# Designed miniproteins, single chains, continued (6), part 6

Each design is a single chain, and the fold is of that chain. pLDDT is the mean over its residues in the fold that is shown.

## One batch from the design tools (miniprotein)

Design m20185
Fold by ESMFold2-Fast:
Structure m20185 (fold): chain A 58 residues (1-58)
Amino acid sequence: MLSFEEVLERALEIVREGLARGKSDDEILEEITRLMLEQGLSDEERQRVLREVTEYLR
């Protein structure tokens, strides 16, 4: 199981790679949501990851 910092780093990597490959914002967010649920993040941790991720999506 990944730490919160490792999940955040992986989520931002998913955003960067997804955007570079032409994935939609919805596809990127679904992949990140799945990662967060699989790693057992708390509600507060999920909100922090989503906040960081949404700043990269336009």
Scores: mean pLDDT 79

Design m20186
Fold by ESMFold2-Fast:
Structure m20186 (fold): chain A 77 residues (1-77)
Amino acid sequence: MTPEEREKLLEELEKKYKEAKEEAAKKPSKEEIEKMKKELEEIAKRIEASPELSEKDLEEIKEAVYKAGILYEIEKE
């Protein structure tokens, strides 16, 4: 991963986190929360099993940050 790619990824992750805060404010249903928890766990297992970070892995990390951000904000209720 180049320094430029890393900087771009961090910017995208920050945007995802801001989007997550807005989504949490919409009060997702209990079913949606449970679905996000399961998806986050699956993404985490897949990323841990990856020997190298591919572009697909980076997209999954962005998705994980988004979902984790939503769950974190909801827990702060």
Scores: mean pLDDT 74

Design m20187
Fold by ESMFold2-Fast:
Structure m20187 (fold): chain A 83 residues (1-83)
Amino acid sequence: MPVATATIEVELKPGKGEEAARLARQAASDADEVTVKVEGNRLTVTIKAPTLEQAKAAASRVLNALREAGLITRYTDVRLEVR
C-alpha cells in the first residue's frame, strides 16, 4: 500500500520548541505516524498517512496550529512524498 509522507520544517521563536512540539503532536494525532524533532529553534514534523490527501490534511492542521499560536518565525521547508 502506498504511504504518503509530509515533512514540515519551521524556524521557531526562541524558547518555544516544547510548546510547538506539543501543538504539532495534537494537530496530527489522527495520522498513522507522527515524529516531532526540536533542534535548537528548528522544528521538524514528519507525518505518515495512507494517502497524499490525508498527509496534506494533517500537515495543514499542524501549520495552522503553529501559525495561530504565533510560534513560527520562518518556514524552512514543507515537503510531500509518496512511495
Scores: mean pLDDT 78

Design m20188
Fold by ESMFold2-Fast:
Structure m20188 (fold): chain A 62 residues (1-62)
Amino acid sequence: MTVLARATHDYVAQTPEELSLKKGELVEIEGEMTEPFNPGRSLETGKEGLVPRAALEELARY
């Protein structure tokens, strides 16, 4: 299962494992967004990292 989400605001990574996001950036999350931070990949940059659920709006599930 993959979740497509959009960043609701800019987010600056606080650790090396986190992904920085720009408002409106599309991200694919591996599995479900069950944790406060979930493994994801930016569709704009191709970068992978942990993304904050609180900064994301779920658009679709595959």
Scores: mean pLDDT 81

Design m20189
Fold by ESMFold2-Fast:
Structure m20189 (fold): chain A 71 residues (1-71)
Amino acid sequence: MPEVRPVEDVDTPWGKVFAGTLVLVRVGDERLLLQSPATTLEEITAGVRAWAAEQGIDPDEVEVELIIPAP
């Protein structure tokens, strides 16, 4: 059976993050909704930063505002 990744015990204002998560991010004055396969806030944040770098955006200017599980 495929490995089920455990939820990381991370203290965040959104609580614990689950697989299939939707991520609302802010880049300057723009807000974007991204979907992440990651299960932890750290992995989601790293993925968002990598995505920002690929777009030519300063990763330090990208803020994760809201994390919501996929419906």
Scores: mean pLDDT 61

Design m20190
Fold by ESMFold2-Fast:
Structure m20190 (fold): chain A 82 residues (1-82)
Amino acid sequence: MEIDEAEVLLALGRMAYSVGDYELAVKQFEEALKLDPNNARAWAELGKALYKLGKKEEAREYAQKALELDPNNEEAKKLLKE
């Protein structure tokens, strides 16, 4: 089986987010998006981590990018509500 490096990075980012390491989560999500820039969920998760760091404007920009790729992305919709 081929190991999807982007999926591994997304899993690491999600784990970092779950323990409150938002800076590490951002780094892992950014690396995953370098490998797969069309992953709408990853853009939304990056925005969510940035929002936790107080980078609200950048978070909204990436949430918008997620919605451009997937209009049904619930995390991105929630992030754009205020």
Scores: mean pLDDT 83

Design m20191
Fold by ESMFold2-Fast:
Structure m20191 (fold): chain A 55 residues (1-55)
Amino acid sequence: MEEEIEEARRKLAEIGRYQAEHSGEPLTPEQAKEVAEALRIVKEPELARHDALMA
């Protein structure tokens, strides 16, 4: 699980960097789908951690 989160974060950083280099060019549908899936993996643990911090 932690390895999947780390890999997802790495993937998001790569796509973010690509977007920075190609400013003004939209993501391809394939890239957008990969970003959405990676965000889902990252967001779930972050939400759980945030809830624990607010308890």
Scores: mean pLDDT 67

Design m20192
Fold by ESMFold2-Fast:
Structure m20192 (fold): chain A 60 residues (1-60)
Amino acid sequence: SYEELLKEAKELGLSIEELRERIARGEALLAAGVAPPVLRRELEHTKKLLEALEKEKEEL
C-alpha cells in the first residue's frame, strides 16, 4: 500500500534525491547488461518508494 511504501522509505532514511540516485545507478547496470533479473524487481520497488515520497511532498 502507499502507507507501507512511505513507511519503508522513511524507516530506511531515504530522501527523494537518494532514491533518484539509486534508480539511476540501477538503470545504468541494466543498460550495461551485467544486472541479474532480481535487480529489475528491486528497481521497480525503489521507483514505488520514490513515488510514495514524492506524493507525500506534493500533499504537504
Scores: mean pLDDT 79

Design m20193
Fold by ESMFold2-Fast:
Structure m20193 (fold): chain A 99 residues (1-99)
Amino acid sequence: MEIEVSKAVKFNEKDGKVIALFRVTARSPRGSEAAAEAAVEFAREIAARTPGAVSVSVLAIPVEDYDPTVRGAEALVLVEFEDEEGLKAFEELAREALA
């Protein structure tokens, strides 16, 4: 299974809290639904392990390609952090999980 993470948007709030939108893409030979589930599970696991992650919301969309051996999904992951250090911890944990 192949998973990629990119940061789409970052917002800073007056209280020092940070909201970031990530795009998580996944591909699975088991199909687009399996790829979508993997993207959701990945995002929730990283958020659960991140100190300072306040909330996580995930919208995953299965995407079918013309190649039946390659099935994908794209997930939009909105995470609220207590501060910039929480955001950095999330990005570090995601990078380590993909290594």
Scores: mean pLDDT 75

Design m20194
Fold by ESMFold2-Fast:
Structure m20194 (fold): chain A 56 residues (1-56)
Amino acid sequence: NEKEKFKKELLKTIGEVLDAIGDVYEAELKGDEEALKKAKEKLKEAKEKLKKLNEK
């Protein structure tokens, strides 16, 4: 059960990283400075979360 929950959280976090990368790219293409800032913050948070999960 613990390992299954970990796997789901890991996959979810990887998805969040990919989505944030997409948001950064989209914002850069549109020149939306506010969206870019928000997307970079989400990407940083998702990366930090992924790093912490990999240490378990």
Scores: mean pLDDT 80

Design m20195
Fold by ESMFold2-Fast:
Structure m20195 (fold): chain A 96 residues (1-96)
Amino acid sequence: MEIERLRELAERARARAEALRRAGADPRVAELAREVAETAERAAEAIEKGDILGAIGLTIRLIGLAIDAERLGDPETAELAREAAETTVKAIGEAL
């Protein structure tokens, strides 16, 4: 379930990055949404491979991306990053 949720969150973040680009939004905001999508997908892959240390590193990155998104005034991207981080932590706990 958690891997599937991470992929869903990655797809939502990717769709947001595309929508922001089409709307002519700040390129930094669109790039953050793209990085959230990429990081969530990598977290799903790390969990599937049993790479717990990699998943921990990706969780820290997602938290950083959420902070950056809040600073740029994009609460939706920040929430996607937070949900992805929380989902990754839960998946790590279930794998242990």
Scores: mean pLDDT 87

Design m20196
Fold by ESMFold2-Fast:
Structure m20196 (fold): chain A 71 residues (1-71)
Amino acid sequence: SMEKERELFREGAREVARILGLSEEKAEELAEKAYEISNTPPEDWNPEQIEAYKEILKLVAEAARAVEAAR
């Protein structure tokens, strides 16, 4: 369901935000962008969606590095 998919993106975004110390507003923004990108074929991505995808990849990589550094 669309609700269940949105909740999964919100959970992922909140975890990244928790690790990196980002705001609730930023977590919600990331979740919405990730959901939109996931539901759009790559050939239909506009420049804003491409930039959002790059930001998401960067933040996920930063969160992974932060978790490793805490070990």
Scores: mean pLDDT 82

Design m20197
Fold by ESMFold2-Fast:
Structure m20197 (fold): chain A 65 residues (1-65)
Amino acid sequence: MISKEAIEYLKKLFEKHLGVKITEEQAKQILEDMIKDPEKTLKRLIDFAGVSKEEAEKIIELAKK
């Protein structure tokens, strides 16, 4: 079960760092992928999306609950 807090936080990060608005469906899929492979997803978010390590770690915490 993916929390609404994790979805909203991820959406905010994509808007802040990439200037794009993702849907709740897209955010949920990214969070599900993060739960399955958190290290790989974390690295991709930092390297690709320009998300800070602190912000990326917070997403993982929210996704895992």
Scores: mean pLDDT 76

Design m20198
Fold by ESMFold2-Fast:
Structure m20198 (fold): chain A 89 residues (1-89)
Amino acid sequence: SRREELLRAVAEAAGVPVEEVREYIRWLAEVLGVSVDEAVDLVGRPLAGAAAGDEAARAEAAAIGAELTARFLERAAERARALEAALEA
C-alpha cells in the first residue's frame, strides 16, 4: 500500500526501524487530534516536496528525520532504564 511504502521510505531515510515511524505517526495523530491517515499525509507532503526539489520541503523532511532519530534514541534510553530497574529488583 502507499502507506506502507511511505513508512518504509521514511524509516530508510531516517535510519530507524519502520516501527518507530509507525509510533511517531500514531503519536502525531493523537497530539494533533487528527486521523492516522491525516498524520501520514502530514509526513508524506514534505517528503514528496523534497523529492521534487523544493528546498523548504527538504528542510521539513530533514526536521522529521531528526525528530524520528531523537525519538528512537529516547525509546532506547527508556528501555535501558527499564532494564536497569529490573536488575535492581
Scores: mean pLDDT 78

Design m20199
Fold by ESMFold2-Fast:
Structure m20199 (fold): chain A 71 residues (1-71)
Amino acid sequence: MSEEELDREVTRGLALLHIALGKLLIEKYNDYKGAIEHFRKAIELAREAGDEETVREAQSVLEKAEKGYKK
């Protein structure tokens, strides 16, 4: 595994972690604002990693979180 490959895997892992943290913030703390920040970061990281599936997942949970937070 090259350093470039390792960087992509680490970045993908961070994106998935941000999705998980955002979901936890909503589920345990009703913290939609914090979750939205984590989901936005996950989209950014997933795009850097070239992981279209994770980008789509992060966008989906962001949309749901924004809908829950909206007034």
Scores: mean pLDDT 82

Design m20200
Fold by ESMFold2-Fast:
Structure m20200 (fold): chain A 70 residues (1-70)
Amino acid sequence: MEEEALELVRKAIEYAKKGDWDKAFEYAKQAIELLPDPELAVEIARELSKLGAPLWKVTEIYLLARELEK
């Protein structure tokens, strides 16, 4: 499961670098679903934000991280 989640994170970053934000966030959400770790979700949101992701999509991942902490 961890290897599969990390592969999805790599794909999210790859699509983000290509400017395909829909695919990037789709893979990011799948990674978080496989490995529901709030620290991982925050790290993904931070990396996507550094690559220029739209603020509202980054906020969506931060909200998912907060739900996982409950």
Scores: mean pLDDT 80

Design m20202
Fold by ESMFold2-Fast:
Structure m20202 (fold): chain A 106 residues (1-106)
Amino acid sequence: SLKEKIKELIRKIYSLAMELIDDLRRQGVLTPEEADALRARVGEKFREALQAVDSGDIDKAVEIVEEMVKELEEWFEKHAPDNETAKQKIEEIKKLVDEIRKLAEE
């Protein structure tokens, strides 16, 4: 179903975001406290987005995911602008966001 496809894409975005945070923590770009704070925020937004899909508010789910991705992109542009791993993962995340948007447009 459309809802199941969107939820699967949201879960993929979440997985990539968590992997990115872990990679940057391992590289010393993030302190343990910063990594924990980002994981908590991403986790909260992920839960809110899935809840929006389950309630049938697809537009809200897309908005939440786009806001989360924008926040992550802006953070990494400020703190790790030359990190190739971050650039590659953010581009992959953006591709998944575009796929959600296309599905939401029917």
Scores: mean pLDDT 85

Design m20203
Fold by ESMFold2-Fast:
Structure m20203 (fold): chain A 79 residues (1-79)
Amino acid sequence: AAEEFYQKAKAEADRLEAESPVNAELGRALRTLAEGIYKAQKLADEGKSAGEIFSTYQKLLDEANEEIKRAEELRKELE
């Protein structure tokens, strides 16, 4: 499930990257979010604590939010 989602997210990110430079940054954010879900699932499978799983996901969510912010800044510069 998580690996399938990660593969689908990468395919969608590749499609977005082909559309525009702004969409390429959004595609990177999508990859980062999907990686967060994938890593959280791997930690759960390894029997890690709920706190460690959540912290790992939160870190990648924060990274994806910064990538979205860069996409918005790039969009404004290309106006």
Scores: mean pLDDT 76

Design m20204
Fold by ESMFold2-Fast:
Structure m20204 (fold): chain A 68 residues (1-68)
Amino acid sequence: SLSLEEVVKILEEFKKYKGTNKVSPEELRKFLEENYDLHEEEINIIVEVLESYNGDLDKLIESLKSLL
């Protein structure tokens, strides 16, 4: 199963790839599908969480890091 530490690392790599803090959930989904061997359930959860943060990668990453 995917850990919180792994999710944070993936989101930080996505931010570097995009060069911006504001991204669509669909851009994240495509990035995850193309770069990681993740189950659809895991992709759906990560994408839905980004959606709940209105595509704000910095806020999402900081929130997840606070749980580590």
Scores: mean pLDDT 82

Design m20205
Fold by ESMFold2-Fast:
Structure m20205 (fold): chain A 65 residues (1-65)
Amino acid sequence: DVSKIVAANLLAVGLSFEGVVKEFEFKDDTFYITVEVKTEEHRRLLEEFKKALESLGIKVVVKEE
């Protein structure tokens, strides 16, 4: 579903402006993201992002640096 992929990418771009998301890739209905969590606010944003994508039926795999 192109709409889900577009929504996921827009959310990842938003978090990349906050410096939380370093890289991201969508493959086989799974969204892989590499993040750098430096503050509690970054952790909160990451959890909200994950919940938002999962509500769209997208599986999220997070790698922390």
Scores: mean pLDDT 73

Design m20206
Fold by ESMFold2-Fast:
Structure m20206 (fold): chain A 67 residues (1-67)
Amino acid sequence: GLSPETQQYIEDTLEQIRYYLEVEKDFEKAEEIKEEMIKLIKRTLPPEQIEPAIERLEKVFEEASKA
């Protein structure tokens, strides 16, 4: 599994994405945060966890952008 620090960072980043999409309606900032998270995921997670993590991130982004 992920370290507690890495898991917390992912959860905090998802909350920031939701905030910018749902409250601020700042899609450009939300996309910037998403791209930074994708880069972090690719650098830090084992290969078998990369695709599921990116899929989760994209689903959260899509759902929040529709709210």
Scores: mean pLDDT 78

Design m20207
Fold by ESMFold2-Fast:
Order: sequence, then structure tokens, then C-alpha cells
Structure m20207 (fold): chain A 74 residues (1-74)
Amino acid sequence: LEEEIRKVLEEARRLFEEARRRGDEELATQAGVAMLDAQEALRLYKEGKYEEAREALEIARRTVEEVRRRLEEL
């Protein structure tokens, strides 16, 4: 679980930087939200709230997947 959260966080951060570099403010905002959700998942995991951490991770993962797809299609 922790490894999965950290991977999604790093992916969201990379996508945020890529979207900003390309000047896509909407995608950058979405990637930024995914970073916040992944950071929340990591915080919840460290507090032992594993169910809540998984929910936050799934939200972040879905957003990351959508941003990645849209960046690849442009």
C-alpha cells in the first residue's frame, strides 16, 4: 500500500510538471489535485487508517490515469 501511494504521488508530480511545461493549466490543476489526494492517502496510511488511505489512493489513481491519457492524446 505505501509503495503504491508513493508511486502514484511521484507520477502525479511528474504529470503536473509536464502539464505546466506544455502550458495546459487545466491538466496541471487536475494533476495537482491528484498529488494532494495521494499525499492525503500517505498521511492516512501513516496514521493507520488503511481503508481511508485506499479510498484516497483510488481517487488519485483515477485522476492520474485521466491526466496521463489526455497528455498522451495531445
Scores: mean pLDDT 80

Design m20208
Fold by ESMFold2-Fast:
Structure m20208 (fold): chain A 60 residues (1-60)
Amino acid sequence: GPELEELAREIERLLVRALLEGKISVEEAQKMGKRVREAVEKGDKEELERIKREVEELLE
């Protein structure tokens, strides 16, 4: 739904920032992007929130 799609877009923006700041590798970002897509397809908001937390911690 729109809420999960917006959360996924927010995570994607954070992943791009982490890549640009050298906090994550391209391979790691691709794996996390796949997790985001799978979580959206499954309607797994809890997994999206976990992924968001993981990326936020990389940016601290």
Scores: mean pLDDT 85

Design m20209
Fold by ESMFold2-Fast:
Structure m20209 (fold): chain A 77 residues (1-77)
Amino acid sequence: VEALRAALEARIRALEEAAKAAGVAEEAAPLLEELREEAERLVEALEAGDEAAAAEAAQRAEELAQQVAALVDEALA
């Protein structure tokens, strides 16, 4: 679980850096905050053995990560 938490934090930091480099850090901030919340929810669900909650949190986290990536892509286009 700790390894997963570290990996999620590293991915979120990479997205934050990409958003800053693209000049959309402020626009990405609320999406990144939601992504951190879903990452924590995912870890908590896995620790509790709640497979359904873990799947929902993972899906939402991926959607949020894609939204941040889309903002970066649009800013760089």
Scores: mean pLDDT 83

Design m20210
Fold by ESMFold2-Fast:
Structure m20210 (fold): chain A 77 residues (1-77)
Amino acid sequence: MEDLEKGDIYAKNGDYQKAVEYYEKALERLIKEYGKDHPLVAEALRNLADVYRAMGDFEKAEQLRKEAEEIEKKLKE
């Protein structure tokens, strides 16, 4: 099972700490493999933002969503 899929499972089960760990592992791997400006990196950042929002950390969630949006904008240009 890929780290993104594990993150999704833990997030769905309410285990937000493990969800963060697996999404961060996925993010690090994806950046090393494909670079920062990749759709899968944006996906990992959005999923991580959703977890922080679920934990009530709205500031961190918005920061991560903005990072994902910037990547998506670069991919359109």
Scores: mean pLDDT 83

Design m20211
Fold by ESMFold2-Fast:
Structure m20211 (fold): chain A 58 residues (1-58)
Amino acid sequence: VNEEVEMLLSSIEALLEHGKTPLEEQVREENIAKLKKIFEENEVSEELKKRFEELLSK
């Protein structure tokens, strides 16, 4: 779970910095929704949750 969360966080970060097309925005939203579901269904470390909140604040 943690490895999957880290991979999704890295993907979202890259898409936030460089992804400007409608397709890239759709992929970003899909990855964000997937991470939210993982946080709801699994116990995830506070560090990973904090990183996610920091990404969304950009």
Scores: mean pLDDT 74

Design m20212
Fold by ESMFold2-Fast:
Structure m20212 (fold): chain A 89 residues (1-89)
Amino acid sequence: ATRDRLAAAFERVAEEAKQNGDEEVAKIFTEYAERLRAGADPAEVLVEAHRKLKEILTPEEYQRYADKLGAAVLEAFRPEADAAMAASR
């Protein structure tokens, strides 16, 4: 489901934040991943997460995490591209 894939993307960014020592950022991404799995609206979660990150991070740190989330979302949805390719065989 779209929520589960978005939650997986958030969890991946949370893990990277932990590796960078950004424990507060990791906690925020983990909390939003849990809310997504609980049935929260993906669009509202994305808006709130970006707003919260802008509140606690510098503009450069915010852009870095926004880019990481974008990359993680693309990776999480890659199986659908693979399925489309398989359908052409």
Scores: mean pLDDT 76

Design m20213
Fold by ESMFold2-Fast:
Structure m20213 (fold): chain A 64 residues (1-64)
Amino acid sequence: MNPLELLRQAKAAFEKGDLETALRLYDEAIKVAEEEIKSGSLFAKLILTQAKRNKKRVEEALKK
């Protein structure tokens, strides 16, 4: 699965206020990106950073 596609879907869910779906999709993007980093993908490293940052934002929104 393309981690960029998962990241895009997670952002859309977060913007709609679907925090649970956004959290799940960001977690999936992180997992896929971590697997691709093992192959030396610089693209996957960028996705991992963005997904982790956005996941923290969703977690903070859930705490409110």
Scores: mean pLDDT 80

Design m20214
Fold by ESMFold2-Fast:
Structure m20214 (fold): chain A 55 residues (1-55)
Amino acid sequence: MELSELEEAAFRVALRHYRERLGLPEEEAERLARIAALASAGKIPEGAVVEAMAA
């Protein structure tokens, strides 16, 4: 997936949050952070973040 510098920064911030604050496993934190960054950039629907978190 191609991310802009802003999207990559958002991904890194979300990844830190999921890993350090929520204590999620690396794979799960990385998956959710990537989806969140793409949704915030409008590249995927906002609903995709909610669905990914529910799955």
Scores: mean pLDDT 68

Design m20215
Fold by ESMFold2-Fast:
Structure m20215 (fold): chain A 65 residues (1-65)
Amino acid sequence: IPVGLAVARLLIKRGRYEDAAKILETVLKSDPNNVEAWRLLSEAYRGLGKEELAKEYEEKARELE
């Protein structure tokens, strides 16, 4: 379990979506098969209003399950 996931979730809950996305992208560079990181990245991009990217990341998470 990547150490950054809890921090990313907290940032999302606080509306800090860009900071959360940056942490999650770093997590995914180390572990590109991390399903939870892809789901959280989708949530962060929804918060940023980037719905198409959010859908792509959610599909990536589903492919890895």
Scores: mean pLDDT 81

Design m20216
Fold by ESMFold2-Fast:
Parts: C-alpha cells; sequence; structure tokens
Structure m20216 (fold): chain A 66 residues (1-66)
C-alpha cells in the first residue's frame, strides 16, 4: 500500500529531480510513496511514487512519512 510522504530538497547541487524536473532548495513535494531505494555509499536516493520517480542525493533530501 502506498504511504503518503513529503520529500524536501535541502540543497540544489546535486539537484533533486522530480520526474526529471529540478526542485529548488527548501521546496517540498508530497505524494504516495510506493518504493524507496537508498544507497548511502553512492549518495543515491530513488523514490517511486504514484506520479513517477524522484532522484536525489541522500545528503540533500529529507523524506518524511505523513
Amino acid sequence: VPVPARLTATGSSPPVLVNGVPLAAGESVTDNVRAVLVDEENDLLVVTTDSGTIVAATSNAVLEAL
């Protein structure tokens, strides 16, 4: 079951990409999260949502369950 969550960009470099579109630092998106891939060694966060995919560095994004 998808979980409602908020993703916040905490930096602009590397960019947080929501379906390929950059999210500005301090901005957030809310969507239902279907899957999360976290690779801290490569600083990679991939979030699959109902609306598509978010790609970010783990060092500049915060994902919060709602």
Scores: mean pLDDT 81

Design m20217
Fold by ESMFold2-Fast:
Structure m20217 (fold): chain A 81 residues (1-81)
Amino acid sequence: MEKLEKAKKLLEQARKMEKDAEESEKVSKELLEEAKKLPDNQKSASLYSAGNINLAGAEVSRMLAEKLRKKAEELLKEAEE
């Protein structure tokens, strides 16, 4: 039963990271679209930078979420026995 509880906790952490990644990707898209509407200047450059930072953060969160999901799947298989 402990393995099932650990798997559940890992899945909850993975879901939170996936949700955070989705929000960061949405923010990135909005920032990049706003940057495209502006002339090439410091303001547009700042928005591109902020968009890229959010996108990089989302990528890391998705990678961590995938690792957590794989670990949870392993624990669920062990708990099924």
Scores: mean pLDDT 82

Design m20218
Fold by ESMFold2-Fast:
Structure m20218 (fold): chain A 92 residues (1-92)
Amino acid sequence: MKAVVAALDEDGRVLETRTFEGSLDEIAEKAADFAIKAKEELGVTRIRVYLPATPQQVEEFAKKLIEKLKEKGYEVDEVRVSGTEIDIRLKP
């Protein structure tokens, strides 16, 4: 499957986007790496994922992404799922 991942500033401006392809696990790994890079290089904590998948797949993806971030030492402060959109805020 495909996902579009965006790094956003505090005003909701999109600073960078990437499209990832693969399994849910592969996309979650790539999205986690992108989120970490965005925090380190751009100083942003807001990440948005667009995943055109079923509600169950979107929920599974959100859980996998949060787990991958935790494995890499990054805590998720907020998560919001709305349809095919997942909004995540990393802890500062």
Scores: mean pLDDT 85

Design m20219
Fold by ESMFold2-Fast:
Structure m20219 (fold): chain A 67 residues (1-67)
Amino acid sequence: SSMRQKILQLIGEILRIIGDILDLERQLEKAKKAGDKDTAKKLEEKIKELEKKRKELLDQLKELDKQ
């Protein structure tokens, strides 16, 4: 497999994570409007974990770009 194929796969993974974050942010807004602080906190932690994973994948893309 070429470096190009690896880059495309990483981009695909990043886009999926972005989609998941957007869905969770929509759920978070609903929880906040409902005054459900416990659900909001849980959703904020899930978003934070996905943002961390997204950063790790972006860092991998950056390393491939250096080659």
Scores: mean pLDDT 86

Design m20220
Fold by ESMFold2-Fast:
Structure m20220 (fold): chain A 82 residues (1-82)
Amino acid sequence: MLAEEAARRVEELVRRAAEAAAAGDYERALALLEEALATIRETYESTPEEERERAIEVLRALAERLEELVAEVVAALRAAAA
């Protein structure tokens, strides 16, 4: 199932990104988050219209977790640049 396969991949990428951020590797964390966002986008675009609502439900929680982690990484990068 496309959305569930994407969810598992995104969860793995988010987990690795969180580990990288915890280690202070914000550049690696950002790259992993970019890959996760691309996976969500590609999954949504390739999902048949009749299944898109279900895909959105599965991906919504992951997108929210991604937005929180992206905000943390961006804030850390801005602090490092100041």
Scores: mean pLDDT 76

